# Designed miniproteins, single chains, continued (5): the designs that were tried, part 2

Each design is a single chain, and the fold is of that chain. pLDDT is the mean over its residues in the fold that is shown.

## One batch from the design tools (miniprotein)

Design m16037
Fold by ESMFold2-Fast:
Structure m16037 (fold): chain A 75 residues (1-75)
Amino acid sequence: RKAYIEELAKRVTELIRKYIEGKIDPAELEEIEREILSELDPAEQVTLLRTAVVPVAEEQGVKLTRLSVEEVLAR
């Protein structure tokens, strides 16, 4: 299971990078992320997002906060 989440995280990281570079449509990214997240429980969703977003956030110089994760969980 963890290996599966790690594989998904790599794909999501690549999609986020493409979105930031303007290579992917925002609506398409949202649809793909929704599909992936719907197959996961809340704890797995948090793990996936942290694993996927951290590399991109570091590249952008953006700091991920605990509040951002809590907002995702409150969805």
Scores: mean pLDDT 62

Design m16038
Fold by ESMFold2-Fast:
Structure m16038 (fold): chain A 109 residues (1-109)
Amino acid sequence: MKDEIEKLVQNILKATDPEEIIKYSNELAKIIAKAGLNRDIDLIKYAISLIDKALKKATDPKSILALEKLKKGAQRILDALEKDPNNVAKIIGAILYLIGEILDLEREL
């Protein structure tokens, strides 16, 4: 799973085609959402750390936008889990927020 996150973050960073950025962002969002459902805090923290490193290297506005939306969604899931991992409603709300950010990305690219 960590190798898949690493590959997807790198694919977003290297992609210039909006359709590819959207595809890889959707795939990464699904992994992050599943990690949230599984209360896998370490995996979400790992994803955020890789996205942060990628953002420092990113120069393409499309890749920056995608990585920022993914980070924002992942951070909300992490915040919900760290506050109360038994608050299913808050975790689902954070996941829906991430999905909304990716749908917005599809409209903006």
Scores: mean pLDDT 88

Design m16039
Fold by ESMFold2-Fast:
Structure m16039 (fold): chain A 82 residues (1-82)
Amino acid sequence: GILELFEEAVRLAEEGKLKEAIEKLIEAGKLYMEEVDLTRGIGFVLRAIGVEIELEYTGDEKKALERAIELAREGKEYVEKV
């Protein structure tokens, strides 16, 4: 489910697996669009893509990982709060 995808994204980002974490964030956002809220789900997808774009421009992998963790935790919190 959506919660498990956000939890997996947190784990992957904490392990430094940025690309895999972003892929799980996009999957979670897509399911959130379909099952919960279109606008918020799109927001998660676009923000996840934004992390990858910023990394390409800055090369700051640490900042990208921190943003991926923040986004995954935010998504997890929204799913847990209803």
Scores: mean pLDDT 84

Design m16040
Fold by ESMFold2-Fast:
Structure m16040 (fold): chain A 92 residues (1-92)
Amino acid sequence: MEELKQEAVEAINELTSIVIEEAKKRGDDELREKIVKLSQEALENIRKGDVEGAKKAIDEIYKIGKEVATSPERLQKIEELYKKAKEILDKL
């Protein structure tokens, strides 16, 4: 359904946004660029119907998120957003 694709895009954008903010706090421009590229790959894979490709991209974003989280609260939020994105992708 088109609605599920939109929910997936929104969930990926929410996850990407928080991980980018954490990378910015560290001053890590290379990580920020990598996160942006992974987000673009995830969104492109959703458009193509490549759910497995999208899952791989968000798995990498989450891995980076765990490394860059500046507090336990931010880490928990990243984990929640990652789980939300995975649940939506599993319905596609």
Scores: mean pLDDT 85

Design m16041
Fold by ESMFold2-Fast:
Structure m16041 (fold): chain A 121 residues (1-121)
Amino acid sequence: SDQEKRQQKIDELEDVVRSKKEDLLNLSSALEGLGDLYKEQGKEEIAKHLNKASEAAKKAAEAIDKGTSGVDTVEEASKTLEEQAEKLKSAGDEGGAELARAASEAAKAAADAMKQIADLK
């Protein structure tokens, strides 16, 4: 039935949202750890961008739990992560830039899936 097909699509999208939340939490931890290492090396500007990226990824993961009301926060976090990735690349931290970009893409994918779930309900 059309109802069963909608429920199957919702279940698939909810699995995507759960997967992207886990990715965001893991990337937040990786960005925080890298930020701590750069801070110990006296590279405070790079550490600052890594810490901002870590906080944005964590905020996106927390906003996912709010469902539809969290979508705008997840989208804002994705934009912040993209901006921090560009700043990290400009500062010479290609690894940190890749982590922040991966987190931006995960947040965007989660927001897109959450919007599709809202449209199907």
Scores: mean pLDDT 91

Design m16042
Fold by ESMFold2-Fast:
Structure m16042 (fold): chain A 65 residues (1-65)
Amino acid sequence: MSDRQRLTQLTVQFMDAVRNQDVDTMQQLRDQMQQLAQDSTDPSVRQSALDQVRTMQDTISSMQS
């Protein structure tokens, strides 16, 4: 699987977790996206993953408020 495909997969899974209001799954997917940002050799995937982690953290925080 390419890093770009993994990024897309994690983003789709996060959207499903948001729909289901599953905060635990959202946190796990955020951590996996953060790992992708650290491990990816593609600078564009790394930057996209970092941007997605921020969005995911904001979404989780809003659901816990």
Scores: mean pLDDT 85

Design m16043
Fold by ESMFold2-Fast:
Structure m16043 (fold): chain A 77 residues (1-77)
Amino acid sequence: MTQAQYDQLLSQAQQYHDQGDRYYDQGDYQSAIDSYQRSIDIYTQMQRDFPDQAARISAMQIDASVNHLRAAVARTT
C-alpha cells in the first residue's frame, strides 16, 4: 500500500460522492444512491488498507452515508 494508491482511491471516492451530489440536485435519487454507495464502498476499503488514516477517512464516509440515506428517503417520499 503506497501514497499513490491512497491518493488514487481518495480521488475516486470523492468523484463518486460529487457525482451523487449532482444527481441529488437533479432529482435523480436512484443514481445519487448508486454513486454515494460506490463512494462508501471505497472509503470502507481505505479504512481497512490505511488504518492510520481511518479517522480522516471515517469523517468522509459518514458524510457520504448521510447523503446516501437522504437520497434513499427522497426516493421513497
Scores: mean pLDDT 84

Design m16044
Fold by ESMFold2-Fast:
Structure m16044 (fold): chain A 90 residues (1-90)
Amino acid sequence: GEEEVRRAEEAARRGSRTGAGVGANGATLLGGEEEGERAVEAATEAGGEESGKAAREGMKHALDKDSESQKAAREAARKIREIGDELHAE
């Protein structure tokens, strides 16, 4: 679960707001609200307010459990992680 928090932090440190958002979304989907909040804090500390804002957006999408968008995002995040693991294995 905490792997995605670290990935969000590293992405933010490198100036990748997109990576920070994706990492925070993944952390929230896999580890719940607390993991998402850790990812947001880590991204904010590493990349500043804008990276933290992107991470908060990712977390918010993951936490919207009543939304069809959240269901799609959950499926997409799982797919992205699976693809990432496959590409890393290559």
Scores: mean pLDDT 73

Design m16045
Fold by ESMFold2-Fast:
Structure m16045 (fold): chain A 78 residues (1-78)
Amino acid sequence: MDRARAMREQLEAHGVEVDATDEQLALAQEIVRDVLLEHPEDSPERLAEIVRERLLKEGFSEEFAEAVGEVVRTTLSV
């Protein structure tokens, strides 16, 4: 639940309203953390792309995958 809430809040902060379950949001957050741990030397742009690709492979929509990728890119680019 905490991971789902964190992901929902981040997406809403970027102007994205998503009709996703808590389970889907929690999975997306896990994918983000997994990518960050596997690719600590990659740029924010590359990390966002890897996250987007993994979400698409897991069956998430293109719109959702792009939104999560944007959150990753903007959060790490500061």
Scores: mean pLDDT 76

Design m16046
Fold by ESMFold2-Fast:
Structure m16046 (fold): chain A 86 residues (1-86)
Amino acid sequence: MEDIKKAAAEADALGAKKVLFLGGESAAKAFAELTKAEVFNSKATTLEEIEEEIKKYKPDVIVASRSVAEAAEEAAKKFGIPLIVA
């Protein structure tokens, strides 16, 4: 849970208005309560699924749990979106 507070602070420092949160619903809810940004939670775990979510939501920042960080990093790099790992 300490990583979620840090991720929320980093997203706010980047001026994030829309955040794509790649992880569990409970973690996404905790993150949403700590930030002013609009948070979209997704269970996407593959590069292809994450790319589809990026195209759908047009996020300013991506926050990913460690379990999906590798795929999220590749997608974030491809679309030029900042990635925060929680």
Scores: mean pLDDT 84

Design m16047
Fold by ESMFold2-Fast:
Structure m16047 (fold): chain A 86 residues (1-86)
Amino acid sequence: SMKEKGEELARRFEETLRRDLEIVRRELAEDPEATKARYRELLPLLRESAEGVVRKARELGSEEAAERIRRAFEEFLRELEALLAA
């Protein structure tokens, strides 16, 4: 069903964001300055990507999935910004 497809999209997005944060933490440990510069440049692209996924979930008729994706991305950005400010 369309609802199940939306839930799957939300789950995959949440998993992707968790893995991305682990990668960021690893890269920060290896080269903090270069990593911070790179992710600051990537932030607009990450926001655009997340908005696209939210829109896709909504088009699939799953407002619940769209909200899950939005909240997951907001949490991801909060954690990422904290790491970049450290």
Scores: mean pLDDT 81

Design m16048
Fold by ESMFold2-Fast:
Structure m16048 (fold): chain A 113 residues (1-113)
Amino acid sequence: RRAGAEKTLEQLRRELEQVLEDFTKRNLATEKEVTIIRRGIAEIDRAIAEGRAPELVDAMIRMGKLTDEEIAEALKRDDFESRVKVVTAAMDIAIKLVLTDAVDKAIEREKLK
């Protein structure tokens, strides 16, 4: 279980790093989004180092959609629940960036007809 959770978080970490690199290079991510993704990567590394990877994965699966206010509060705190919220927010932002880019590329292809 722990090894499986660690591999899942290592994969998520690599995906977050790829999104961060791609979207900052293309100026498609805001400074706020960049900050949340960077913090999320750091919290993943910390959870793996602490042997808390299973707890992080389990908590993320149960986490609902987060408001901007909830994310802002979580960034000010260092409790485990707030750390989970930051990682969840980083994942949600990365998904939003990738989906928005995919939709924009589809619209661009339609305009070129």
Scores: mean pLDDT 83

Design m16049
Fold by ESMFold2-Fast:
Structure m16049 (fold): chain A 80 residues (1-80)
Amino acid sequence: DRLTLFELSLQGDRYTISAHLATVSDEEIRKRLNELSREELLELLRRLEEVRGDRNKMAEIIAEALGISKKKALELLSER
């Protein structure tokens, strides 16, 4: 449900962050994503929409929300 919501909300804008997360075997990313509430996911999506097209800013927001490195967040934005 959470991953599907994430994918559907961003897929139309050519952002498929959840597709990379679905194939990533990183326990830290998966655990953190599962720890996020619906409210936290909606807030994350809202913030990403505000900075859409600014890959660096999107990576910073994702890194902060998921508790991962900015490098990993950039990889999530680059993978389909």
Scores: mean pLDDT 60

Design m16050
Fold by ESMFold2-Fast:
Structure m16050 (fold): chain A 95 residues (1-95)
Amino acid sequence: PPSELEKLLGEVQVLLDDEAWKYRGSNSEVYNLINQAIIHFNKGGSALSEGDKKKAIEHLKQAKEYLEKALELDPNSLGLKRAKEKIEEIIKLLE
């Protein structure tokens, strides 16, 4: 069975992919911000796999910042809010 960290990482991946799909045809600025969050989230996951917790936290914080920018443009997105909250939980588990 996955650890709590692995479970949260998987849940964030699904949320980010779903939100990217939703915005791909409707809002290019939000879509681009979500893609930047995905890039940094994936870099964070790679750093975790390499045992570099500090680098992982730095990339996860960048992913969170891009999601915060996306939420400024669409504050009613529950999926973006949930993704941000789960990234905050991951950061707390790593700190």
Scores: mean pLDDT 88

Design m16051
Fold by ESMFold2-Fast:
Structure m16051 (fold): chain A 84 residues (1-84)
Amino acid sequence: SAEEQQARVDMLDAVIAQLRALREQNADNPFVVAVLDGMIATYEEVRAAIRAGDLDRARQILQDFVAANEEALARAEAEIEARL
């Protein structure tokens, strides 16, 4: 439904906003910034696919990003947590 599609888009917009805030908090760490920029770009592509009604493409984009960046994502998480 249009309401379900909008709810998914709104959730992604909230996630993207959180990632941008996290990027600002870690602006002095180029590695973390690069990983967060990749995540933001990926979620923006997922949002575009959802708006187009292509949920299979949205899932594929996310799966491909995670598979290609599993180690980098784990390292970025550890570096962010070390600053808390």
Scores: mean pLDDT 87

Design m16052
Fold by ESMFold2-Fast:
Structure m16052 (fold): chain A 67 residues (1-67)
Amino acid sequence: GEEELRAAERGLANAKKLLEAGDYGGAVTAAGHAVKYARRAEETHPERAREIAEEAQRVKEEALSGL
């Protein structure tokens, strides 16, 4: 629910910072956590959770391309 949504938002924010810092491995891990938490939040917060999952997946793919 709300806890999972917050965890997803924090994970996404962390993933973006790690990506900008060039820590691609860390960014992949953080983005992966954000996607998992966002998917758990989809049943209760579908629109916001999908937005976070989509952005986190994009960050993850960008980080993977930098490895």
Scores: mean pLDDT 84

Design m16053
Fold by ESMFold2-Fast:
Structure m16053 (fold): chain A 68 residues (1-68)
Amino acid sequence: MKKLTPEQKAQYQRIVDALEDIGRRLGDSGLLQLAGQARDAVNAGDKEKATQLINEAMDRLMETSRAG
């Protein structure tokens, strides 16, 4: 599997932190769950899984914005 570089890991950590904060503010348990899983993937250095979970969280946010 492709590994995160230290720089990418730091960047992904910031993205996950932002998603988690947004999820708490929105009260979206699904987004919080995705952010938590993405954090675990980033900590494991799993670039593919981290990218997938971040994309799922972003898609969830975008769909919520379009549906309003």
Scores: mean pLDDT 79

Design m16054
Fold by ESMFold2-Fast:
Structure m16054 (fold): chain A 87 residues (1-87)
Amino acid sequence: MKISPLSEEQREKLLEAIRLGNEYVPDELIPYFIALALRAIGESNPEARELLIDALLEMARLAKEGKSPEEILEAIQPLVDKAVEIE
């Protein structure tokens, strides 16, 4: 079975999330953001991958809005949990 690479749309969303994250995500969350991005890239399930990319975008957006690290992590946790639950 040939594992399909990221779709064009998923790739564009991921690149936007990385760009926004580089500009706005605080230093304390950078290791978590990088780990989540690597997890999204390595995810073979398309639904789980979409949730992880959405979590990255949300993390970057909340950081841009000046939310605290704790608020950012709490907001993205449901998306990450859903991605882990997908079999």
Scores: mean pLDDT 79

Design m16055
Fold by ESMFold2-Fast:
Structure m16055 (fold): chain A 74 residues (1-74)
Amino acid sequence: MSEEMQKDAIIGLLRIYASVLIQIALKEGREETAERIREITDEAVARIKAAASVEEAEAIMKEAIKEMKEEYEK
């Protein structure tokens, strides 16, 4: 699998995770939380695309997931 395909897979997983949290936050009436998770996801996707390696992309994904979880758990 190419490095670009691996980055695309990482982005896909990140977007799925974000979508689940956004849906739950919106059902709870937490529009601001949903918007913040979208922002975190978009920033992480841009950083993953710019990453020099798959390892850097994975690190960015893990940090983004942690940040989204912390935002959701407020």
Scores: mean pLDDT 85

Design m16056
Fold by ESMFold2-Fast:
Structure m16056 (fold): chain A 61 residues (1-61)
Amino acid sequence: MKEEYEKKKKLIIDSMKESGASEEEIEAAKKGIDEAFKNGKITIEDLILAAIEEIEKLKKS
């Protein structure tokens, strides 16, 4: 689970970098994802879906 979590989080962050997000925005996103996951507000499934959406955005960029 932790390896899958880190891989999906990395895909989201890498997509943000490709979209021109600032380092501050990227760090805020990392903290937000980590906090939401710890609090049970998001699941591994939610992260997988978000990663798929970000990959689709990259294909259109």
Scores: mean pLDDT 71

Design m16057
Fold by ESMFold2-Fast:
Structure m16057 (fold): chain A 97 residues (1-97)
Amino acid sequence: SYIERLEEAIRTLSDEEVLRLAQRILDELLRRAKKAVDEGKFEEAEKYIKEAQRIILLLNKHLSTTDASLDLVNKATAMSLRVVGEILDLRFRIEKA
């Protein structure tokens, strides 16, 4: 699972590499969620959305427990806000269908 991949990265990689991996995972999950919404597969889309939310929570929890640089924390915050915005857009599209 993407969660297990991110948990392994947290144990083995630098915080910068963990952030880059989390960004790639989130981009893939949101791409899959958008495709599922476009195809009317709303239950599948919700699964990808929930996994994306879990990735954000895990990333932010990790960075809050390490002595991560302000630059890294700011990048993670900006990415989290972008992802939350995309999730809200997808959920509004599901509700209108």
Scores: mean pLDDT 88

Design m16058
Fold by ESMFold2-Fast:
Structure m16058 (fold): chain A 83 residues (1-83)
Amino acid sequence: MEGIRADAEAHRAEIEKTAQDVIKRANELIEKGQRGEVSPEVVEGAKRAIELAQKALDSPDPLDAEVYTVMALIELTVAEKEA
């Protein structure tokens, strides 16, 4: 039987997967910026997405972690549309 602790661990794993995906995609935009393929504003958006994803990973509160993950996804999506 999965308890509250096991549910929290499963939720943390989901946040980690999402945050790592955001970091990967944001780094791809930063690399494009280094090649001059995207604007500096897109690179700054990607950097904000990474910062928010790192805050999600660093947050011990599951609700704070989820909020930061959503904010990171929004910043990444905006940056990808501007790219």
Scores: mean pLDDT 80

Design m16059
Fold by ESMFold2-Fast:
Structure m16059 (fold): chain A 90 residues (1-90)
Amino acid sequence: SPLEQQAIQATASGGILVIQAYVLIKTNASVDDLQKVKDKIDDQIKQLKDILKQMKAANAPQSLIDELESEIKQLKNFRKKLDDEIKKKK
């Protein structure tokens, strides 16, 4: 379905942000660069939560719902790591 395709694409986008966050943390990036990726992760979490709500309303497959919930949890974990790294550089 179009909603399922949107969910898969949004999950892939979240994965790219996780890789970007990891690279920036490991390369000791500036506070500005860390903040930009954190802001993108916050926006992606909001988008994934909206998709998740729509999928639950549409009675989508539980496996796909579980995958979206897992991705949201991973993005929240990286958001926290980015926030901690920003605080250390103050």
Scores: mean pLDDT 87

Design m16060
Fold by ESMFold2-Fast:
Parts: sequence; structure tokens; C-alpha cells
Structure m16060 (fold): chain A 68 residues (1-68)
Amino acid sequence: SMLEKAKEALTEKARSLIEFARAQGLDEYAQRLEEVLKRIEEAKTWKELSEAAHEFHDLVAEISERLA
């Protein structure tokens, strides 16, 4: 299904960012990303996945700002 493929893609991005955050010593952000990853994996609707994706992108922005 399209939902399943979207979840897989977002899960891959989240896992990559978790590894990056840990490599940078940003353990607090890595933990928050792991919580978002759980919400991505548990999403059963497009609405739930969209909400998790929004939280993911907010964390991407926060990490980028922290590293600037």
C-alpha cells in the first residue's frame, strides 16, 4: 500500500537521522527521534503518519539550528 511505502521511507530517514544525532553527541535529540520513529511505525492512517512526519521535520529543524 502507499501508506506502507511512505512509512518505510520515513522510518529509513528517521533511523539515519538518529545515527547522525548520536554521532554528533546529541543524545537528547536521538531519544526524541526514537519516540517519533515509534509513532511513525505505529501509524495506521495518513493523518497519524502526517502528524509523525510533522514532528520529525520539527526535530530536523531543531538539530540544524543546534549545529549552526
Scores: mean pLDDT 88

Design m16061
Fold by ESMFold2-Fast:
Structure m16061 (fold): chain A 95 residues (1-95)
Amino acid sequence: SEEDRKLVQEGIDLARELLDLLRPYLSPEEEQQIQSLIDQAEKALEQGKIDEAKRLLEQAGQLLVDAGSRADLSDEQRQQFYRLYQRFLGVLRRL
């Protein structure tokens, strides 16, 4: 549906924002892996494969939360991370 497509796009946008926040704390391998999953989710969305896009975003989300939990984030960055991640989870739960 158009609503599901909008939710997947919101999920992609939030995953990209989370990746941007965490980028200074990631290894090149971790950054590439997360970016690849987000790019695959965008391709799945373009093909109308909503369930595939959701699974790819769930995988990206697991890597993002793992990296975020290990990262030595400032208080402000940690607050921003948790707010973005909660919004991201909320999008995935509505799909």
Scores: mean pLDDT 90

Design m16062
Fold by ESMFold2-Fast:
Structure m16062 (fold): chain A 67 residues (1-67)
Amino acid sequence: EEEDQKMKEELKKEHPDWSDEEINARLKKIKETAEKVKEIKDDPQAQSAFAKEVRENRKKRLEEEKK
């Protein structure tokens, strides 16, 4: 809940021109990837690697969207 608000604020800082709907759509994707991390909680190494890959993909996605 509070994590969602912090992520939303961070997205607004990166993209102040975005509407709440666009921010919420991006936040939903982030939350879905977090859900995936929970599926592999039995393997902390796999969880860490997955989280890293997800964050890198998110950064790439933002860069591509700018173009």
Scores: mean pLDDT 71

Design m16063
Fold by ESMFold2-Fast:
Formats: C-alpha cells, sequence, structure tokens
Structure m16063 (fold): chain A 64 residues (1-64)
C-alpha cells in the first residue's frame, strides 16, 4: 500500500468534511467525522490505485 498516496487522499477528504461542517482548518474532527474520512479515503485509494481497502483503512486510522 502506498502510504503517501493514501494519506494525501485522507487529507483532502478531511479538508472537505471540515469545510462542509463549518469547522476551521485547525479544529479536530469528531469521532464520526474521522470515521467518514477513513472510510472515504480507503474507498478512493482502492478506486484510484487498486489499494487493498482494509489495509488502507488501517493505515489511515493509524496515522490519525
Amino acid sequence: VDLGKVLEIAGKIAKEIKEKNGLAPTEFLSEEQLEEVIRRAAEEAERLYGEDKEKAMKIVRGAS
């Protein structure tokens, strides 16, 4: 799994979720919002790069 690519995707999704929920860039995501970031980032990484979804989810969770 390409850790750098997965984390880049996760960062973009986190920014989108923060903007959608009216959070500042420095605000922490709620547990539910963080789970959404992990899930969506893993799905996107699988779609774009053929990454193992379960492995991608574990990497994003470990990095958060």
Scores: mean pLDDT 70

Design m16064
Fold by ESMFold2-Fast:
Structure m16064 (fold): chain A 76 residues (1-76)
Amino acid sequence: MEEVEKKAREAAEKATADVPGVQDVLVFIKDGTLYVGVTADSEEAARAAQEAAYKALKPIADENGLKLVVRGSVVK
C-alpha cells in the first residue's frame, strides 16, 4: 500500500507540474480511498490541477481497488 501511495504521489506531482499557479499537492491513502488535495492561486488553476490529477491517478486507483477523491482549494 505504501508503494502505491508513493507512485500516486509521484504521478500527481508530475501531472500538476504543468499547471501554473499550483502551490501544493497532498496525496495519501486511508481506508481504501486515495485522497488528492490540490492548492492553487486561482479557481482556474485548481480546476485544471484537479482534472490533471484525476486523469493521472484514476488508473492507479482502479488497478488497486481504491476509491479516488480529488479536491481543490484556492489561496489568496
Scores: mean pLDDT 82

Design m16065
Fold by ESMFold2-Fast:
Structure m16065 (fold): chain A 64 residues (1-64)
Amino acid sequence: DALRERLLARLDIPPEAREEILAAALAAADGLAEALGIDRESALYERLALLFAEAELLAHRARS
């Protein structure tokens, strides 16, 4: 998945938390995209996925 690789390249996600953070972020991005009719191949979808991944990473660090 090219999107997944781009998110990992842009974010310093600890290896042990990568699956949890990416799964949560992509689920949130998919839910919003479905609700608003956002094309999953669009630049907007990628920005939303990145935003949610950043939020999940911050939440993970706060729980540590």
Scores: mean pLDDT 82

Design m16066
Fold by ESMFold2-Fast:
Structure m16066 (fold): chain A 71 residues (1-71)
Amino acid sequence: ELSDEQEMQIGMAFVEAYEAAKAAGASEAEAVATGRDAALQVIKELRPGAEYEVTATVRADGTIVLTVTER
């Protein structure tokens, strides 16, 4: 299982990549995909060989909810 610190690190990677993509003019779908790729890269570094699912929900108020689940 991921620690609270690791979950924060994964979430921050998503948010930074997502906001950078949006600032560069990416669509919502492109920005979400970029954020997910960044989150998955961090997960691979923290847990090599483990399979994880990452889902992201962007709310109308700009709040990002990231769910990380080990398979």
Scores: mean pLDDT 77

Design m16067
Fold by ESMFold2-Fast:
Structure m16067 (fold): chain A 75 residues (1-75)
Amino acid sequence: MFEAKLTIPKELSPEEALKLAQEIAHSRDNPDVVGAELSKEDPTKIVVKAKTEKTMAILASTVGIELAARTAGEK
């Protein structure tokens, strides 16, 4: 199983970041997507999980972009 840790921006609560990551994971409808959860070692981070490295890379990139977009807004 593949995992990636993503830093939660200061503007988002851990709960908001987790909901966003879960929405993205659910929307993929891909059996290789395992899900997303709060990091047990660091509550400022989200852990995203997949069965394949390729699916993990896509999921981590998508979640990371969306987290950044929520904080950047329109500049």
Scores: mean pLDDT 76

Design m16068
Fold by ESMFold2-Fast:
Structure m16068 (fold): chain A 79 residues (1-79)
Amino acid sequence: VEELAKEIVELVAKSPKATEELIKKVEELARKLVESTDPEEAARYASELVEAVKETGDEEVTEKVSRLALEAYNLIAAA
């Protein structure tokens, strides 16, 4: 689960449109997502993470982050 958070942060950091502030926000949201024990909290953080990444305007990065966030959510919901 920690690996998914790391992949999300690395994908956003590679985008030329990502600001340092956005990368830090994504890092915090990804951490909160993978540390979530409540499926409702995990769904909220996953949604906020995807919305934050959409601000880059990079559709490819947004799609990849959406997939990783969903995988993290499913792992938490199944636990």
Scores: mean pLDDT 79

Design m16069
Fold by ESMFold2-Fast:
Structure m16069 (fold): chain A 105 residues (1-105)
Amino acid sequence: SLIEELEELLRQIQALIEQLKAETDIEKQRELLDELEELIQQLISLALSATTKEEIEHAIRILEDVIEGLEELLKTITDPELRLRIEILIGMIRIVIGVLKLVLK
């Protein structure tokens, strides 16, 4: 189901965020962030495919959980380039949440 696929992507994203928080090597942080960006793009595409009220409400909750994880990640990242990339991801997710909330009204 769409909900099960969203929950699985959330688990993968949360695991990468925890790895990124623990990582001290800048090159490995870039590699992990590249993987994180790919998973977030998959999550956004899947979230935008939601058609029922239940699916849309679950998608919004999952996307909000990802934003919380990314905001916590920003507290640990010092590199300006990586910080900007994370801020762009947060911005994209916020736009998607806004679109989904409009569909519910």
Scores: mean pLDDT 91

Design m16070
Fold by ESMFold2-Fast:
Structure m16070 (fold): chain A 80 residues (1-80)
Amino acid sequence: SSDEIIEEFVKEAKERLEEILEQGKKEGLSEDEIIARMQEEIEKLLQEYKKKYNMTDEEILEAARKMNEIANDLITEWRA
């Protein structure tokens, strides 16, 4: 179902974005550079899921919203 696809997407999104944050910290990247890499990965993952699951524009918009929330939460936690 659509909900199961979104759940899988959220899990994979969180793992990929966490890896980008940790790798960026190891490389000594700025916050802006880490955010830029996160945005590139968001676009890449959305394209992968759109093709793999033939997602509608509405489903892609919801997935993008959730992934941006995850990225924002990770950056906020890192600042703390």
Scores: mean pLDDT 82

Design m16071
Fold by ESMFold2-Fast:
Structure m16071 (fold): chain A 56 residues (1-56)
Amino acid sequence: MRLRVTEQASPALLERLGVRVGDVITGAEAAERLGLSFSGEQTAQLLIRNGEAEPV
């Protein structure tokens, strides 16, 4: 599961993820970098719903 980071991602979120707008990450990497106890799929769905990432 790959996600492209959108312009809606805040600077704080970009810093926590260690990425820039337009970068591609996995939901699992996002979960680890954000320190979430959620699965990579659940984290991906959260970011997509917030408009902070979109599926690739």
Scores: mean pLDDT 84

